# Ledger of designs, part 7: designed miniproteins, single chains, continued (3)

Each design is a single chain, and the fold is of that chain. pLDDT is the mean over its residues in the fold that is shown.

## One batch from the design tools (miniprotein)

Design m8224
Fold by ESMFold2-Fast:
Structure m8224 (fold): chain A 70 residues (1-70)
Amino acid sequence: GLEEGLALYRREAEELVREVEEKVSREAGEELRRRAEEILRRFRETGDVRILTEGLEELRREAERLLREA
């Protein structure tokens, strides 16, 4: 359900942030965390689960970019 999707988003976003913090820098991880929080805020305003799904894919692409540039 919706709560399960939200829990999955939070878990996976936190894992991406941790990987970036460990392999790139604390600053890069903090920036990714801010992006994850912005996505979550928009989801809370709209209730649209696609914001979580699309947002998680955006976070994955950004994490990949940061890891590649490190």
Scores: mean pLDDT 84

Design m8225
Fold by ESMFold2-Fast:
Structure m8225 (fold): chain A 79 residues (1-79)
Amino acid sequence: SSQPESVELLIEHIEALKEDVIETYKLNEEQREKLEKAVEEAKKVAEEYLEKDIELTKEKIQEILQPVLAEIAKEAEKK
């Protein structure tokens, strides 16, 4: 897959991932808040990496989100 060429595209990718996860897992408001916090942390890390001239890949973004996705899925299966 192609890497984002600019910071704007990177942010769009992060937002798209958030929307896709919300729709795929049918998250409630509390789960959305948890995911949104993880997304904001991912954005912050991306900004720090860009300041150091290190490009953030989609793979790294997924790694940041993966623990949160696992926790959300686990909660969704509880009652």
Scores: mean pLDDT 65

Design m8226
Fold by ESMFold2-Fast:
Formats: structure tokens, C-alpha cells, sequence
Structure m8226 (fold): chain A 85 residues (1-85)
């Protein structure tokens, strides 16, 4: 999906030096591109945040985006891999 690809591209732009994305920033990016609410996106991202630090890995954010888009998480990870160096 073009929307999922755009969400993945912007998630890379908000990536921190630690390779993580804040749940708040990831939720806004996903919401903007996929047409889901920030609350809905945040709920999925919080489920993946096992450490409770308010951050998720880029791969976890990509999986959340795919799930919210109703797409295959493996396909989202393949597209993400193409965007990485």
C-alpha cells in the first residue's frame, strides 16, 4: 500500500539515534498516513512497548502500522528493509 509505504518513510525520519521511535510520534505518523485515530495507533504501540519506556523499535512501529492498515506485517518489514541502508 502507498499509505503504508509513506508511513514507513516518515517513521524513518522521526527515528532517534538509539534506533527507537517515541510512541507519541509513531502514533501521529501512523494516524496521518493510515486514517486511524492517534488513540487507536497508540494503543497498538503501547502493547508492543514491553519495557514501558514510551518507545518502540522501528520494526515494532512498522508491524503496528501494517496491523492498523490491515496488511501483512512481513510485507511491511520487507518494505522497511528496502528503505534502510
Amino acid sequence: SEALRRALEELLEVLGDDGKVSIEEAARVISRHLGVSEEEARKVLEFLDHNGDGKVSLFEAAVAAAQLAGEDPMEALRELAKLLK
Scores: mean pLDDT 80

Design m8227
Fold by ESMFold2-Fast:
Structure m8227 (fold): chain A 67 residues (1-67)
Amino acid sequence: TRERILEAAIELHEEGGMKALTPRNIAERAGVSVGTVRRFFRRGGLKEVIERLTEEGVKLLAEVVLK
């Protein structure tokens, strides 16, 4: 469930940026309840999403800078 929520958040960010990262949008994409997404965020999930997005952003920036 946590990994599915993380994947949904990354996909939504790629499609619509930070504005797309709402509990409702994540719940719909991940196929879970909004309550499950809110519980995920309360239990450190927001930090996990930010860390994953930062890792992807750093990779993308490195590819652009090193070309």
Scores: mean pLDDT 73

Design m8228
Fold by ESMFold2-Fast:
Structure m8228 (fold): chain A 73 residues (1-73)
Amino acid sequence: EEYRRKAEEAERAFRENPDDPLPLMQRAVAYEKLGEYEKAAETYERVAELFPDHPFAPLARGLAEILRKKAEE
């Protein structure tokens, strides 16, 4: 699956540069495209937790909230 491979590549990229939030954001997007909304929300929450001062943090928190509600559909 295209997006499952992208999620795996993003995880590897994060392991190679753990100071960059972008790979985790890409991983969350890949889970969202797979319809795995709970995993996508958890990944966005992880971005906000690890990078609270980054501009991605408020975006990630908002997306996590939306996707958690979507997972309950």
Scores: mean pLDDT 80

Design m8229
Fold by ESMFold2-Fast:
Structure m8229 (fold): chain A 58 residues (1-58)
Amino acid sequence: DEEKIKKLKELIEKFIEAAKKGDIEGALKLTLEIYELKKTMSSETVKKVLEIEDEMLS
């Protein structure tokens, strides 16, 4: 799950960058990729991910 968390952080960073630049299509595609990655994670990993997202998106 460490590799999945690392990949998720990279996708969230790209999402934030796309959103700041007004790249709506890119932001939506990244949101879908993040969601698909989360579906492959355990419930415990998803809880950690929600905390990470809250920190990164705050």
Scores: mean pLDDT 80

Design m8230
Fold by ESMFold2-Fast:
Structure m8230 (fold): chain A 96 residues (1-96)
Amino acid sequence: QVVRLTVRLADAGLTIEFEGTLPAAVRVAEAAEPLVSEEGGGVARVAMAAGAVGGGADPATATSLAGRAVIRSPDAEVARALAERLRAAGIEVTIE
């Protein structure tokens, strides 16, 4: 039911911690992709802890974009831009 995704952009000092459905985790990874391109050849690590945690396969969970992301970045504008993209996809976002 629930998957966890951590996206780390080492050169930017950015971390996105996500917990939610697999479709929502994909949206988090997609939102980070433009920042990887803008980083200009920095070491970007997308670590996806893909695993079914929780009992049973719920079709509603399989199609849901439900999830929560926590963004940590030294650059407030980068954090804000990511938060806007994820919220537009229906994901709850907290900036720390």
Scores: mean pLDDT 62

Design m8231
Fold by ESMFold2-Fast:
Structure m8231 (fold): chain A 84 residues (1-84)
Amino acid sequence: SHPIITGLADRYGVSQQSIFDLFQSFVPQVLANPGDFDALARQAVDAIEARFGVRIPARRRRATILGLQQMFRQMYQDPSRFQP
C-alpha cells in the first residue's frame, strides 16, 4: 500500500482498508481535476477528520497534504493501483 495510507492508519488507529476505501472515493475527482491536487488533498484531510473522528495536528497538516498530493499524482498516472 502507499506510505501515506500506512502512516495515517498507524498514527490515528484507523484500518488501512478504511483509509484506502476513503481515497478510492476520490478517484473520480482526481481524474477530473489533474491540475489541482492541493485542493483535493485539503478536502481529503477534512474527510479523514470527519469520517474517522480524528484531528490531524497543525504541525503535521503540511506533511500530510504533501503526502496526499503525491498519492493523488500516482492515482492520476495509474488509477489501477486504486481499483478493486
Scores: mean pLDDT 83

Design m8232
Fold by ESMFold2-Fast:
Structure m8232 (fold): chain A 62 residues (1-62)
Amino acid sequence: ARATAVELLSDKEKVLKYTALRVAGLSQAEIARALGVSQSTVSTLEAIIRQARATGAPLPQA
């Protein structure tokens, strides 16, 4: 669906911003504040990124 393209862009931006802030040494609470989302959302992003990195890829492939 076309709506999913906008959602994918938003998720990609969130992942990139999260990664940049994490590399800068910010905590989950600080990242949540910077992104304007809840800490639970940041925890979910962290879990997704951890699994992706463990498999050697930043995002799941088709």
Scores: mean pLDDT 64

Design m8233
Fold by ESMFold2-Fast:
Structure m8233 (fold): chain A 74 residues (1-74)
Amino acid sequence: MEEKLKKGKEYITKGIDAYRQGNYEEAANYFEKAASLLTGKEAADAYRMASRMYELAGNKEKAEQWKKKADEAA
């Protein structure tokens, strides 16, 4: 659990770095990886970040998909 949490947070950091560079697709991929390793609120936040990055990248279908996952993560 702790190992996955640490990797999840590392992917969040990489996603933020990619976002700051304007690499929205890369940022979305990192937030997807983070969400797969996290649970609860942290996973929901990562799903929302992935959705937002796909929106900025122009990938509306994936943006909607990940937004739905964020809403379902209790």
Scores: mean pLDDT 82

Design m8234
Fold by ESMFold2-Fast:
Structure m8234 (fold): chain A 88 residues (1-88)
Amino acid sequence: SEYAEAAIEAAREAARAAGAAGAKGAPGAVAGAIGAAGGYAALLAGAPEGEAALTAAQGARGAAERSGSEEAREAARRAEEAARAALE
């Protein structure tokens, strides 16, 4: 529903704001927060756990790539692989 989509967007914005304000020196933590918000948002929209986990991993990967942190990118890549395997 439109209400659920608005709640999802608010959760993503809150996670981005928290990451930007509190974790500027920790790219992995920021990427994780963004990914977690995306996954939670997917669950609120009625996605199955495996699909929500994949959404979280993909969100974290996108944020990690923007951060330029190789460690964050590698962690997000492994999380995405695990989430994809769980969907089988």
Scores: mean pLDDT 62

Design m8235
Fold by ESMFold2-Fast:
Parts: C-alpha cells; structure tokens; sequence
Structure m8235 (fold): chain A 68 residues (1-68)
C-alpha cells in the first residue's frame, strides 16, 4: 500500500540518521528528501521520484564518507 511504502521510507531514513550519526541539519535534509519522494509518488511523477531518490543516495554516500 502507499501508506506502507511511505512508512518504510520514513523508517529507513530514521535508521540511516542513527547509523550515520547525522547532524540535525543533515537529518532535516534527509527528511525533506523523503517528503519530496512521497509527494512525487502521490502525484504519479516518476521522474521526480527518480531524481529525489538519486539526491538521497548521493547524500547518504557523502555522510558515510564523512563518518569513515
């Protein structure tokens, strides 16, 4: 369901925030990207979903490198 997909995304973001020891600023950026992905899914805008997912992956990779 859409609700389950939204919850799974939010849970993954929360887990990554903890795992990477993200700052409040970095956590807010990840949460904002999750909100944009969810909004794009609701709108049926697959191009926007793909764009925001790529942005989220890039941010997660940058945070992982900073933590290492």
Amino acid sequence: SLEQTEQNLRDMVAQEIERLSASPEEAAELEALADRIIAAYRAGDQAAVDRHLREMLALLHRLARKRA
Scores: mean pLDDT 85

Design m8236
Fold by ESMFold2-Fast:
Structure m8236 (fold): chain A 75 residues (1-75)
Amino acid sequence: MEEEIIQQDKKLEKELLEEFPGARQAINDAQALLLQTDDLEGALEILVNAGVPEEKAKEYLQSLQQLRNLRLRKK
């Protein structure tokens, strides 16, 4: 469900900001890149370079990619 995916994405983003408050700009940049270009590898690099562990970055980006794909199916 769209609502469930949105809630999971928000939860993961909040957890990342709580653990890595300095990564806010990197999270915004990675989000923008993934939503505009579907460049998962580029978005992952942004988050990892900001100090986010690769596994957590992948989990967040995969959730965000699901949201992107859901929105694209509507338009």
Scores: mean pLDDT 77

Design m8237
Fold by ESMFold2-Fast:
Structure m8237 (fold): chain A 82 residues (1-82)
Amino acid sequence: MTIEVSPENYEEALERIKELEGEVEIAFHIPPDVELSSVVEPMKKVEELGGKVLGITPDRRVYAKVPAEKAEEAIEIFRKLW
């Protein structure tokens, strides 16, 4: 199951992640006013947590797989963009 994370729902996404175990797939929504180049450092930080960035879609979503225990930290990294 993929957890969608946006500025509007990040608190709900954090609550959902508390119930998950193993590896979690997250789709980070990048707001239209945020430059795509700004996601480079957040992506590197997610990989440093033991996650894997899968790619960026044309619809401005960054897909990553992260250990469930690191998923909250991954969301906080991307939250700093909005």
Scores: mean pLDDT 79

Design m8238
Fold by ESMFold2-Fast:
Structure m8238 (fold): chain A 90 residues (1-90)
Amino acid sequence: SDIARLFYDPEKNADLVKEAEELVKKLKEIGGESYANRFLLQAAGLRLAKEVELWLENPDLPEDEIRTQASREAMEEFVKRLKEEIEKLK
């Protein structure tokens, strides 16, 4: 799954990965594959933005902890955005 590849540790967030995969599938069915793929690109940007934010706020925190937390927070935001977009298209 392309979504699983956006996480540092996808197994720790398997619930969110599954939810995001189901929502992306729905978005593809409603808005088309090209439209859904635009949201997948946004997910990578959200993860990087969260990593930078957490590193700036917690410069002494271990890299693995930053990446794990950033991946979770970014995916929670991504799932929220997917739900909002699907509701707009209904």
Scores: mean pLDDT 77

Design m8240
Fold by ESMFold2-Fast:
Structure m8240 (fold): chain A 85 residues (1-85)
Amino acid sequence: MQLVGIKMPDGKTYLIVGDIKEGEVVEATNLETGEVKRFKFSKDMGKLKVGDTVKITDLDTGEVYEATVVEKVSKNEFILEATKL
């Protein structure tokens, strides 16, 4: 099971708890607001290293982001920073 924190370009941070596979829909929760978003990832997170990029699609807005792995806290804990594509 993976723990993934994502910092969005608007400064909002979302947390995902689960196994992130290419093309699967995952739920991400903003811990400050309680907002839940549905994201689709272009790559399996378990194969990524610091400096790797993954495309994230926001299924509620249709917006696509490029997220970079900026930190790998453990083998299953990742911190991503997203840039609007």
Scores: mean pLDDT 83

Design m8241
Fold by ESMFold2-Fast:
Structure m8241 (fold): chain A 60 residues (1-60)
Amino acid sequence: MAEEARRLVEEALRAIDAGDLETAQRLIEEARSLDVPEMAAEVVGAELYLVGRLLDEQGI
């Protein structure tokens, strides 16, 4: 489970870098649904990074 959550977070970060914020959001939601305590900080970090990118894209 931890390996799967980590893979989803890594793919989400790559999607953010590629500008595919919709795919990134979906991947983060899937990682969060696995509820892996050891990955909780990384999932939260990815969520914050996505939110920051969404705000930046909207000119905020």
Scores: mean pLDDT 78

Design m8242
Fold by ESMFold2-Fast:
Structure m8242 (fold): chain A 96 residues (1-96)
Amino acid sequence: SSQIDQLLQQTRDLIDQARRYIDQGDTDSARRYIDQANNYIQQAIDLNNGVISPEIRQLISDSVDVSIRLMEQMGDPQSADTLRQVHQDSMSSPPS
C-alpha cells in the first residue's frame, strides 16, 4: 500500500540520519532517530497484517546494525554482542 511505502521511505531516512549522528559521536540523537525508525517498522508490520516483507526485513537488519554500533559507542558491548548474536541467528535460520 502507499501508506506502507511512505513509512518504509521515512524509516530509511531515519536510519540514514541515525548513522550520521553515530559518525558525529551524537549518541543521544542517534538513539532518538533509531527509536523512531523502530516505531515506523512496527507500524509497517502492523499495516502489512503482521507479515515481514523483504523490504521490512532489510530495514530491520539496517536498524539492528545501527543499534549495535550505537551500543558499542555507548560502552555497552555486552548488549551489542547479544543483539548481534540474536540477529545473526534469526537471519540464518530457515523458516520452520
Scores: mean pLDDT 81

Design m8243
Fold by ESMFold2-Fast:
Structure m8243 (fold): chain A 82 residues (1-82)
Amino acid sequence: LAALLAELEAAAAEAEALFQEVAEKGSEEARKEALELVGETQRRLAALVPAIEAGDEAAAREAVRLVRELTERLREILEESL
């Protein structure tokens, strides 16, 4: 579990950095899309929190997957706005 939580922390930091890049360099449409995507991902992550707190490695792995998916989508949004 500790390794998955470390992966989640690292993935979250990367997603935060990309969101900041979209906020600085993206179009108004790109910023809106990124904000909506972050909100949806946060809602999905919130649903996993009780299981992760209970030590469910599958829930932690799913959280890492969701954040990595967010990171990739934010990168695509940033690239499309250039």
Scores: mean pLDDT 81

Design m8244
Fold by ESMFold2-Fast:
Structure m8244 (fold): chain A 65 residues (1-65)
Amino acid sequence: SMALYEEALRLVEEAKKEKDKEKAQELLDRASRLGTLLAIQGHLELVEELGKEIKEAAEKLGLPV
């Protein structure tokens, strides 16, 4: 659903603002989990866009992709 996608993007934005690397990773992991739920629901285009946002955030934060 769009609500799951919006929540996942919110988690990505919170991760970008997070100073603690471990907490940032936790937020990105939670966003990725919501991406799995979107995939189960058949929202494949939203999953692709979310994956790009997570990867970009991880790269900017110096976290493993």
Scores: mean pLDDT 84

Design m8245
Fold by ESMFold2-Fast:
Structure m8245 (fold): chain A 96 residues (1-96)
Amino acid sequence: SLLEVAERIQSLYLKARPDRKLKPVEELSDFEIASLTLDLLQDILSGEVSLSPEELAELVENVRKLIEYLLSTGKPEHEHMARLLQELVEQLEAQS
């Protein structure tokens, strides 16, 4: 489910940034989940934060599920976020 995907992404975000405080996943909109995911991917690509290879693989899997969900909604703003997520996850996989 989207909730399970969001929970996994939030867990990985907090592993990368343990000092951050996040809203409960149930209180996040689809846009906020996508924005949080974009921030995490950008921070990893810039070298600001790091995850283990196993955690990166889990992140990629859950980002792909999020992309599929966003594209399934047919909303233009969700399609835009999905495209940005696709570009960043492709860059992340190229580094792995």
Scores: mean pLDDT 85

Design m8246
Fold by ESMFold2-Fast:
Structure m8246 (fold): chain A 75 residues (1-75)
Amino acid sequence: DKKRIEREDKILKVLAEAGDKPLSASEIAKRTGLSKSTVSRILKELKDAGLVEEVRSKSGKRLYRLTELGRELAE
């Protein structure tokens, strides 16, 4: 539905604005105003779609950034 699409677009936009800098689910939640659980679910869906990739930080934290395909589809 439109509300779901708007949430996905918010996450994609935040990641696009971050460029190559990977962001944690908590950082994305803060920037979008969404709950961490909602962000984590949408990130999983975007990862399954090949638009987002998961990377590990030096501290072992899960971070996320756009794939090349995700950047092409993001505004």
Scores: mean pLDDT 81

Design m8247
Fold by ESMFold2-Fast:
Order: sequence, then C-alpha cells, then structure tokens
Structure m8247 (fold): chain A 89 residues (1-89)
Amino acid sequence: MDDEIIKEAEEDSRKLVEEAKKEIEKAKEEKENAEKLIEDALKKTSKKAAELALKYTKLSPSAEGEVWGLGSAAIAEVKELAKKALEEL
C-alpha cells in the first residue's frame, strides 16, 4: 500500500518538475519579464510540492517522511533549473 502511494507521489513530483521546466523555458522567451516568471515558477512548484506531500501523507501517514523527501527533492531540482536559466539570461 505505502509503495503504491510513494510511487504515485514520485510520479506526480516528476511531472511537477517537468511542468516547471517547461514554464522556465517559456519564461526565458519573455526577455524583460523572464526573471520574475522564473521566480514565480519556482514559488508555484514549492507550493504544489507541499500540497502533494500533504495529500499523499493524508492517504498514507506512514509514508510521510518519504513523501516529504520527494517534495524536497523536486523543489531542489527546480531550484537548480531556475538558477541555470537565470545564469543564461
């Protein structure tokens, strides 16, 4: 049971990173607003990661540590993507 919830949380976390990557790439095209849009994408990802962790923890309280770990990893990956995008501007 926990393994299935963790797998779903991992898949959703991966999709969250993929969506953030797309938003960051699109933001780079906006030139004058690129920095703000990249920062907004990172904030949006952090909120969504926390919401996903809360949802999956409610479904499987015993998976709390692993689910929050997945959320933290997703946020860290998006932070690195945002940092690289800002350095390329």
Scores: mean pLDDT 80

Design m8248
Fold by ESMFold2-Fast:
Structure m8248 (fold): chain A 63 residues (1-63)
Amino acid sequence: AELSAEETARNAKIVRYTREFIELYEKGASEEELEKLRQKALEDGFTPEEINALERAARDLAA
């Protein structure tokens, strides 16, 4: 089955935010920088639980 346009857009956002969290962890970003990215993800329709899961995955991948 084909993904809907909304599902495709959401998957693209997941990939983008995961990459940005990986970049922040790799460079040793401050908590302020991490919080700004979390706020952007909230504005893009992610829940706090989804953001926590994505951030944990990014942290594991950056290690």
Scores: mean pLDDT 79

Design m8249
Fold by ESMFold2-Fast:
Formats: sequence, structure tokens, C-alpha cells
Structure m8249 (fold): chain A 60 residues (1-60)
Amino acid sequence: MLSDEQARAAGKSIAETLGKPELTEQITEALKAADRASGGDAVAAAQAAVKEAEKLAKES
């Protein structure tokens, strides 16, 4: 399970990589949701969150 600090740090890093730091909170929430849905599979959670972040960046 991702801690709130780990999810926020990862979300910020992904948002900055996409050039959209305003998406940090949305990406952080997507990471937390993906971690819960994957039952603690951190790799699957990270992949799902990156995919959602890319979609948000493309649509914004």
C-alpha cells in the first residue's frame, strides 16, 4: 500500500514530467485509487496511474 507521502511524491513527479504541475492532486488521487484496486500490486498501480495521468495531460 502506498502511503499518502509516497503517492504525493510520485504524483508530483509525474505531473512535472508531463509539464502540468496543476495535475499533481488528480494524479496523486489516481495513484491511491489504483493502489487500492490492484490489492497492493505496486507495479500494476503505477502503470494504471501513469496511463490515467497521460490521458489527463492529453485532454487538458
Scores: mean pLDDT 73

Design m8250
Fold by ESMFold2-Fast:
Structure m8250 (fold): chain A 102 residues (1-102)
Amino acid sequence: MKEEYEKVIEKKEKEIKKYEEELKKDPNNAKAYFNLGKAYKERAEAYYKLGKYEEAEEDYKKAVEYADKAIELDPSLKKEALEIYIEEGIFLLELAVRKAFP
């Protein structure tokens, strides 16, 4: 399980770099922002599963920032972006429970 999440993190790091390069060429590419948001979300989940809550929180924050930018450029992505917001909400609730019951 632990080694599986570490592999997910490495895979998402490569995807993040790929989409960052796409955005350097076209900074208005809504789909690239949305894909960045998804990659950060999936890496955040992997960090959370590894107990790396600070890294997970930073990545969830980035996921929401990129999802917001994607929707700003292309509002039709709003429905697809709901999954990113839902997972962030669940993470924040789980983090709150962990802080209350360590």
Scores: mean pLDDT 82

Design m8251
Fold by ESMFold2-Fast:
Structure m8251 (fold): chain A 60 residues (1-60)
Amino acid sequence: VSTIKVKKKELTDRLGLPESASEEEIAKKLKEMLKSSGIDVKDVKVEIEGDEAIITITTK
C-alpha cells in the first residue's frame, strides 16, 4: 500500500480532468492510467483536503 499527497490541480491536469472532478472520478481515471502503464492496481482511493489530494494505491 502506497500513500501519496499531491496538489489537486496538478493531479487533475495530469489525468485530463477538470478541477471540479470528484474523488471518485479522479480515483477511477488514475486506476485506468496506472493499469495502462502496466501497473497491476487492486484499489485506488482519493481524499480531497482543500487544494491537496491524498492518494492511497493498493497493488497486487
Scores: mean pLDDT 78

Design m8252
Fold by ESMFold2-Fast:
Structure m8252 (fold): chain A 120 residues (1-120)
Amino acid sequence: MWLERHATPEQLEAMVEGLLEALRDIERRGKPDDATVAEALAAAEAALAEPEESPERWRTLAYSGFILVASLLPTDEELEALVEELRAADPETLRRRAALLAEFARGHVEARRREAARAA
């Protein structure tokens, strides 16, 4: 919700692009395994560590957010239902969902950074 209110149209389109890439990967490969989730988290961490804000950051965050959400669904049937819902979604709904997924990935990375700092 925060990103949807504050993101530029260019940033929102980059987030939608990331979400659509994640949809294609899941349709091809099925539910993400632990290695795929770890790679998505590492990519989100790297994107947030970049000193300059770019559309690529938001694309990566939306992609990683969807991989995380897909990994948390308990059944393949629930994942297939979510994929079908997103495929049928209008552009406004896709922008809203992509922004939410990017925000989710960002928050997850920030929470992990805070835990690491407290453990040191």
Scores: mean pLDDT 80

Design m8253
Fold by ESMFold2-Fast:
Structure m8253 (fold): chain A 58 residues (1-58)
Amino acid sequence: SSMEALQRAEERGQHYARLVAEVREELEKQGLVAKDFAGMEEISQQIAARVRARLAAE
């Protein structure tokens, strides 16, 4: 049903948010901190790439 599909989408969203938080913590521990807009874009790309890699490994 559409309701079950929505619930699964919410669970997937929560899982994605958890992975983003974990990757962000790893980047901060590695000293990767944005200093300007270009740095913010680089950090965002790194988060997206690492989250995608983790999802592909599941």
Scores: mean pLDDT 78

Design m8254
Fold by ESMFold2-Fast:
Structure m8254 (fold): chain A 117 residues (1-117)
Amino acid sequence: SAAAEAEAKRRAEELLARAREAADAGDLAALRATLVELSRLLAEMADRRFDPAFIREVVEAVLETLLEILEAHPDLPAAVREGIAEVALGMLLLMEAATGDRAWAEEQRRRIREVVA
């Protein structure tokens, strides 16, 4: 429903803001907790069969924010950087399942590998 999509979008925006703040503060526990909540939200969006175009919009925003965090914070511990990459890759699987856009997802997987390397 439109109301459920609006709620999911607000929740995603709040979680992305918290992820940025946690990364900037070096609060690794808060960052990891926020990434787990974001993964759960996106899984819920898939399970509730939200519009594929809406899922694309949210996943693109999430992916861009996570890549920005990795680029801005190269000093994050390897395990945390790998955790961010794992969440980003999970988002791409969700996108592929919802939209069928395998070509876009594979391009983003290459981008993630380059930033994490």
Scores: mean pLDDT 82

Design m8255
Fold by ESMFold2-Fast:
Structure m8255 (fold): chain A 90 residues (1-90)
Amino acid sequence: MVEVVSVRVEKLEDPNHYRLEVEFNDGYTATAFLTKFEWNGKEKVLAFYFLEKDGKFVAGGMLIVDSDDFEEAVERVVEAIKETANRLKE
């Protein structure tokens, strides 16, 4: 099972842009870019991510999550990347 070892969130120069770095066990790492935006009066987060195993690109994806709580949105992005890594390990 792929497990999260560390999560780092960095706020970028643009006020709505963040960089997410996730380290998993077994040589998996991910980088994601998160953009906060508003749609129909609701705050959303667009996330684009790269997943690597032992420094080699293995998967990428894009998702949109609700952002009423930014920390919850980050957790949803991390979980989606983790699910992708687990699918590749099988």
Scores: mean pLDDT 81

Design m8256
Fold by ESMFold2-Fast:
Parts: sequence; structure tokens; C-alpha cells
Structure m8256 (fold): chain A 68 residues (1-68)
Amino acid sequence: SAAERAEEAIRLFEEGKRLLAEAKTAEEVARGIGLILRGIGLAFELALRGELTEEQRAALEAAGIGLG
């Protein structure tokens, strides 16, 4: 569902930020950035398809994912 995909976007974004903050190697930095971009990409895909409720958009914005 769109709700599950929105939660997945937040999860990927938060995990990516955590990994980046804790990164000790270039590989870990790259992995963290990759997760952040995947989370953002999923959120934008959902927004462009009109699949997000106002509550889901608010949750994404609260997590730090700006949809414009």
C-alpha cells in the first residue's frame, strides 16, 4: 500500500542518515548516501503519482524529506 511505501521511504532515509553518521569507511558513507537517495526517490515517486494522503506527506516532511 501507499502507507507501507511511505513508511519504507522514511525507514530508508532514517537508516541512511544513521549509517552516514556512524560511518568509518568510504564504503559505509556511500551506502548511507545510497539509502538516503532511495528513500527520497520513493517519497517523490509516491508524491508525483498522487498516492500520498496529507497525513503521509506530513510524516515524510516531519522525517526531513521535503516534497516541495
Scores: mean pLDDT 85

Design m8257
Fold by ESMFold2-Fast:
Structure m8257 (fold): chain A 80 residues (1-80)
Amino acid sequence: EEEALAAIQALHDRYRAKGEVEKADELGRQGLEALETARNSRKLIEEKKDSLSPEEVKGLEGRLKGAQGFIDRVLAEAAA
């Protein structure tokens, strides 16, 4: 999470330095939403694993995978 947050900040600052303020703001919003989705999905799987159906777990894993995909892309772009 901290690494992903730092990557979002680095890309945000990079876009702002180029005068792309709207792109920076959109990245920040989408990045924070992805981090929150990943965190909440992991927490639900961890805390309620024994009370969730296999289908519900699959749904949470799908949401987590989607959010993580966005985070991984941000990490890759920040490293470039």
Scores: mean pLDDT 79

Design m8258
Fold by ESMFold2-Fast:
Structure m8258 (fold): chain A 74 residues (1-74)
Amino acid sequence: AEELLAKAEEALAAGDYETAARYAREAARQSPPGSRLRAQALGVLAMAHQRMGDLAAAREAWEQAARETQLLKA
């Protein structure tokens, strides 16, 4: 999961937003609910969608990341 998150961040930095979204989505799927890793992966997914102009998908991913962060705090 951490390796996929790192690849997603590298793709995002390189401007390959579709690849970044794909790796971030897979990293989130493999991460336990309420984990910091899942929250970070969803954040990268949101940034990738925002950079691609998919504002609705970006908003949904940010909302999911916020929920994961609340679970992490518990």
Scores: mean pLDDT 80

Design m8259
Fold by ESMFold2-Fast:
Structure m8259 (fold): chain A 60 residues (1-60)
Amino acid sequence: MERLMVAVRDQPQRLPTDLALRRGDLVRVLKELNENYWLARNLATGEEGYVGKAALEPAA
């Protein structure tokens, strides 16, 4: 199931596999990895990477 989320804060890319976020970025969840992380795509940048679930909320 594809899920659209919104970044609730800025998040720098710490590792090459991490998804960089700016507050308000639309993000598509691609896969649930574990209880804390998704594999997701930032629709503003086109990049894919790992993102913490606490950094996102459901898009209205």
Scores: mean pLDDT 78

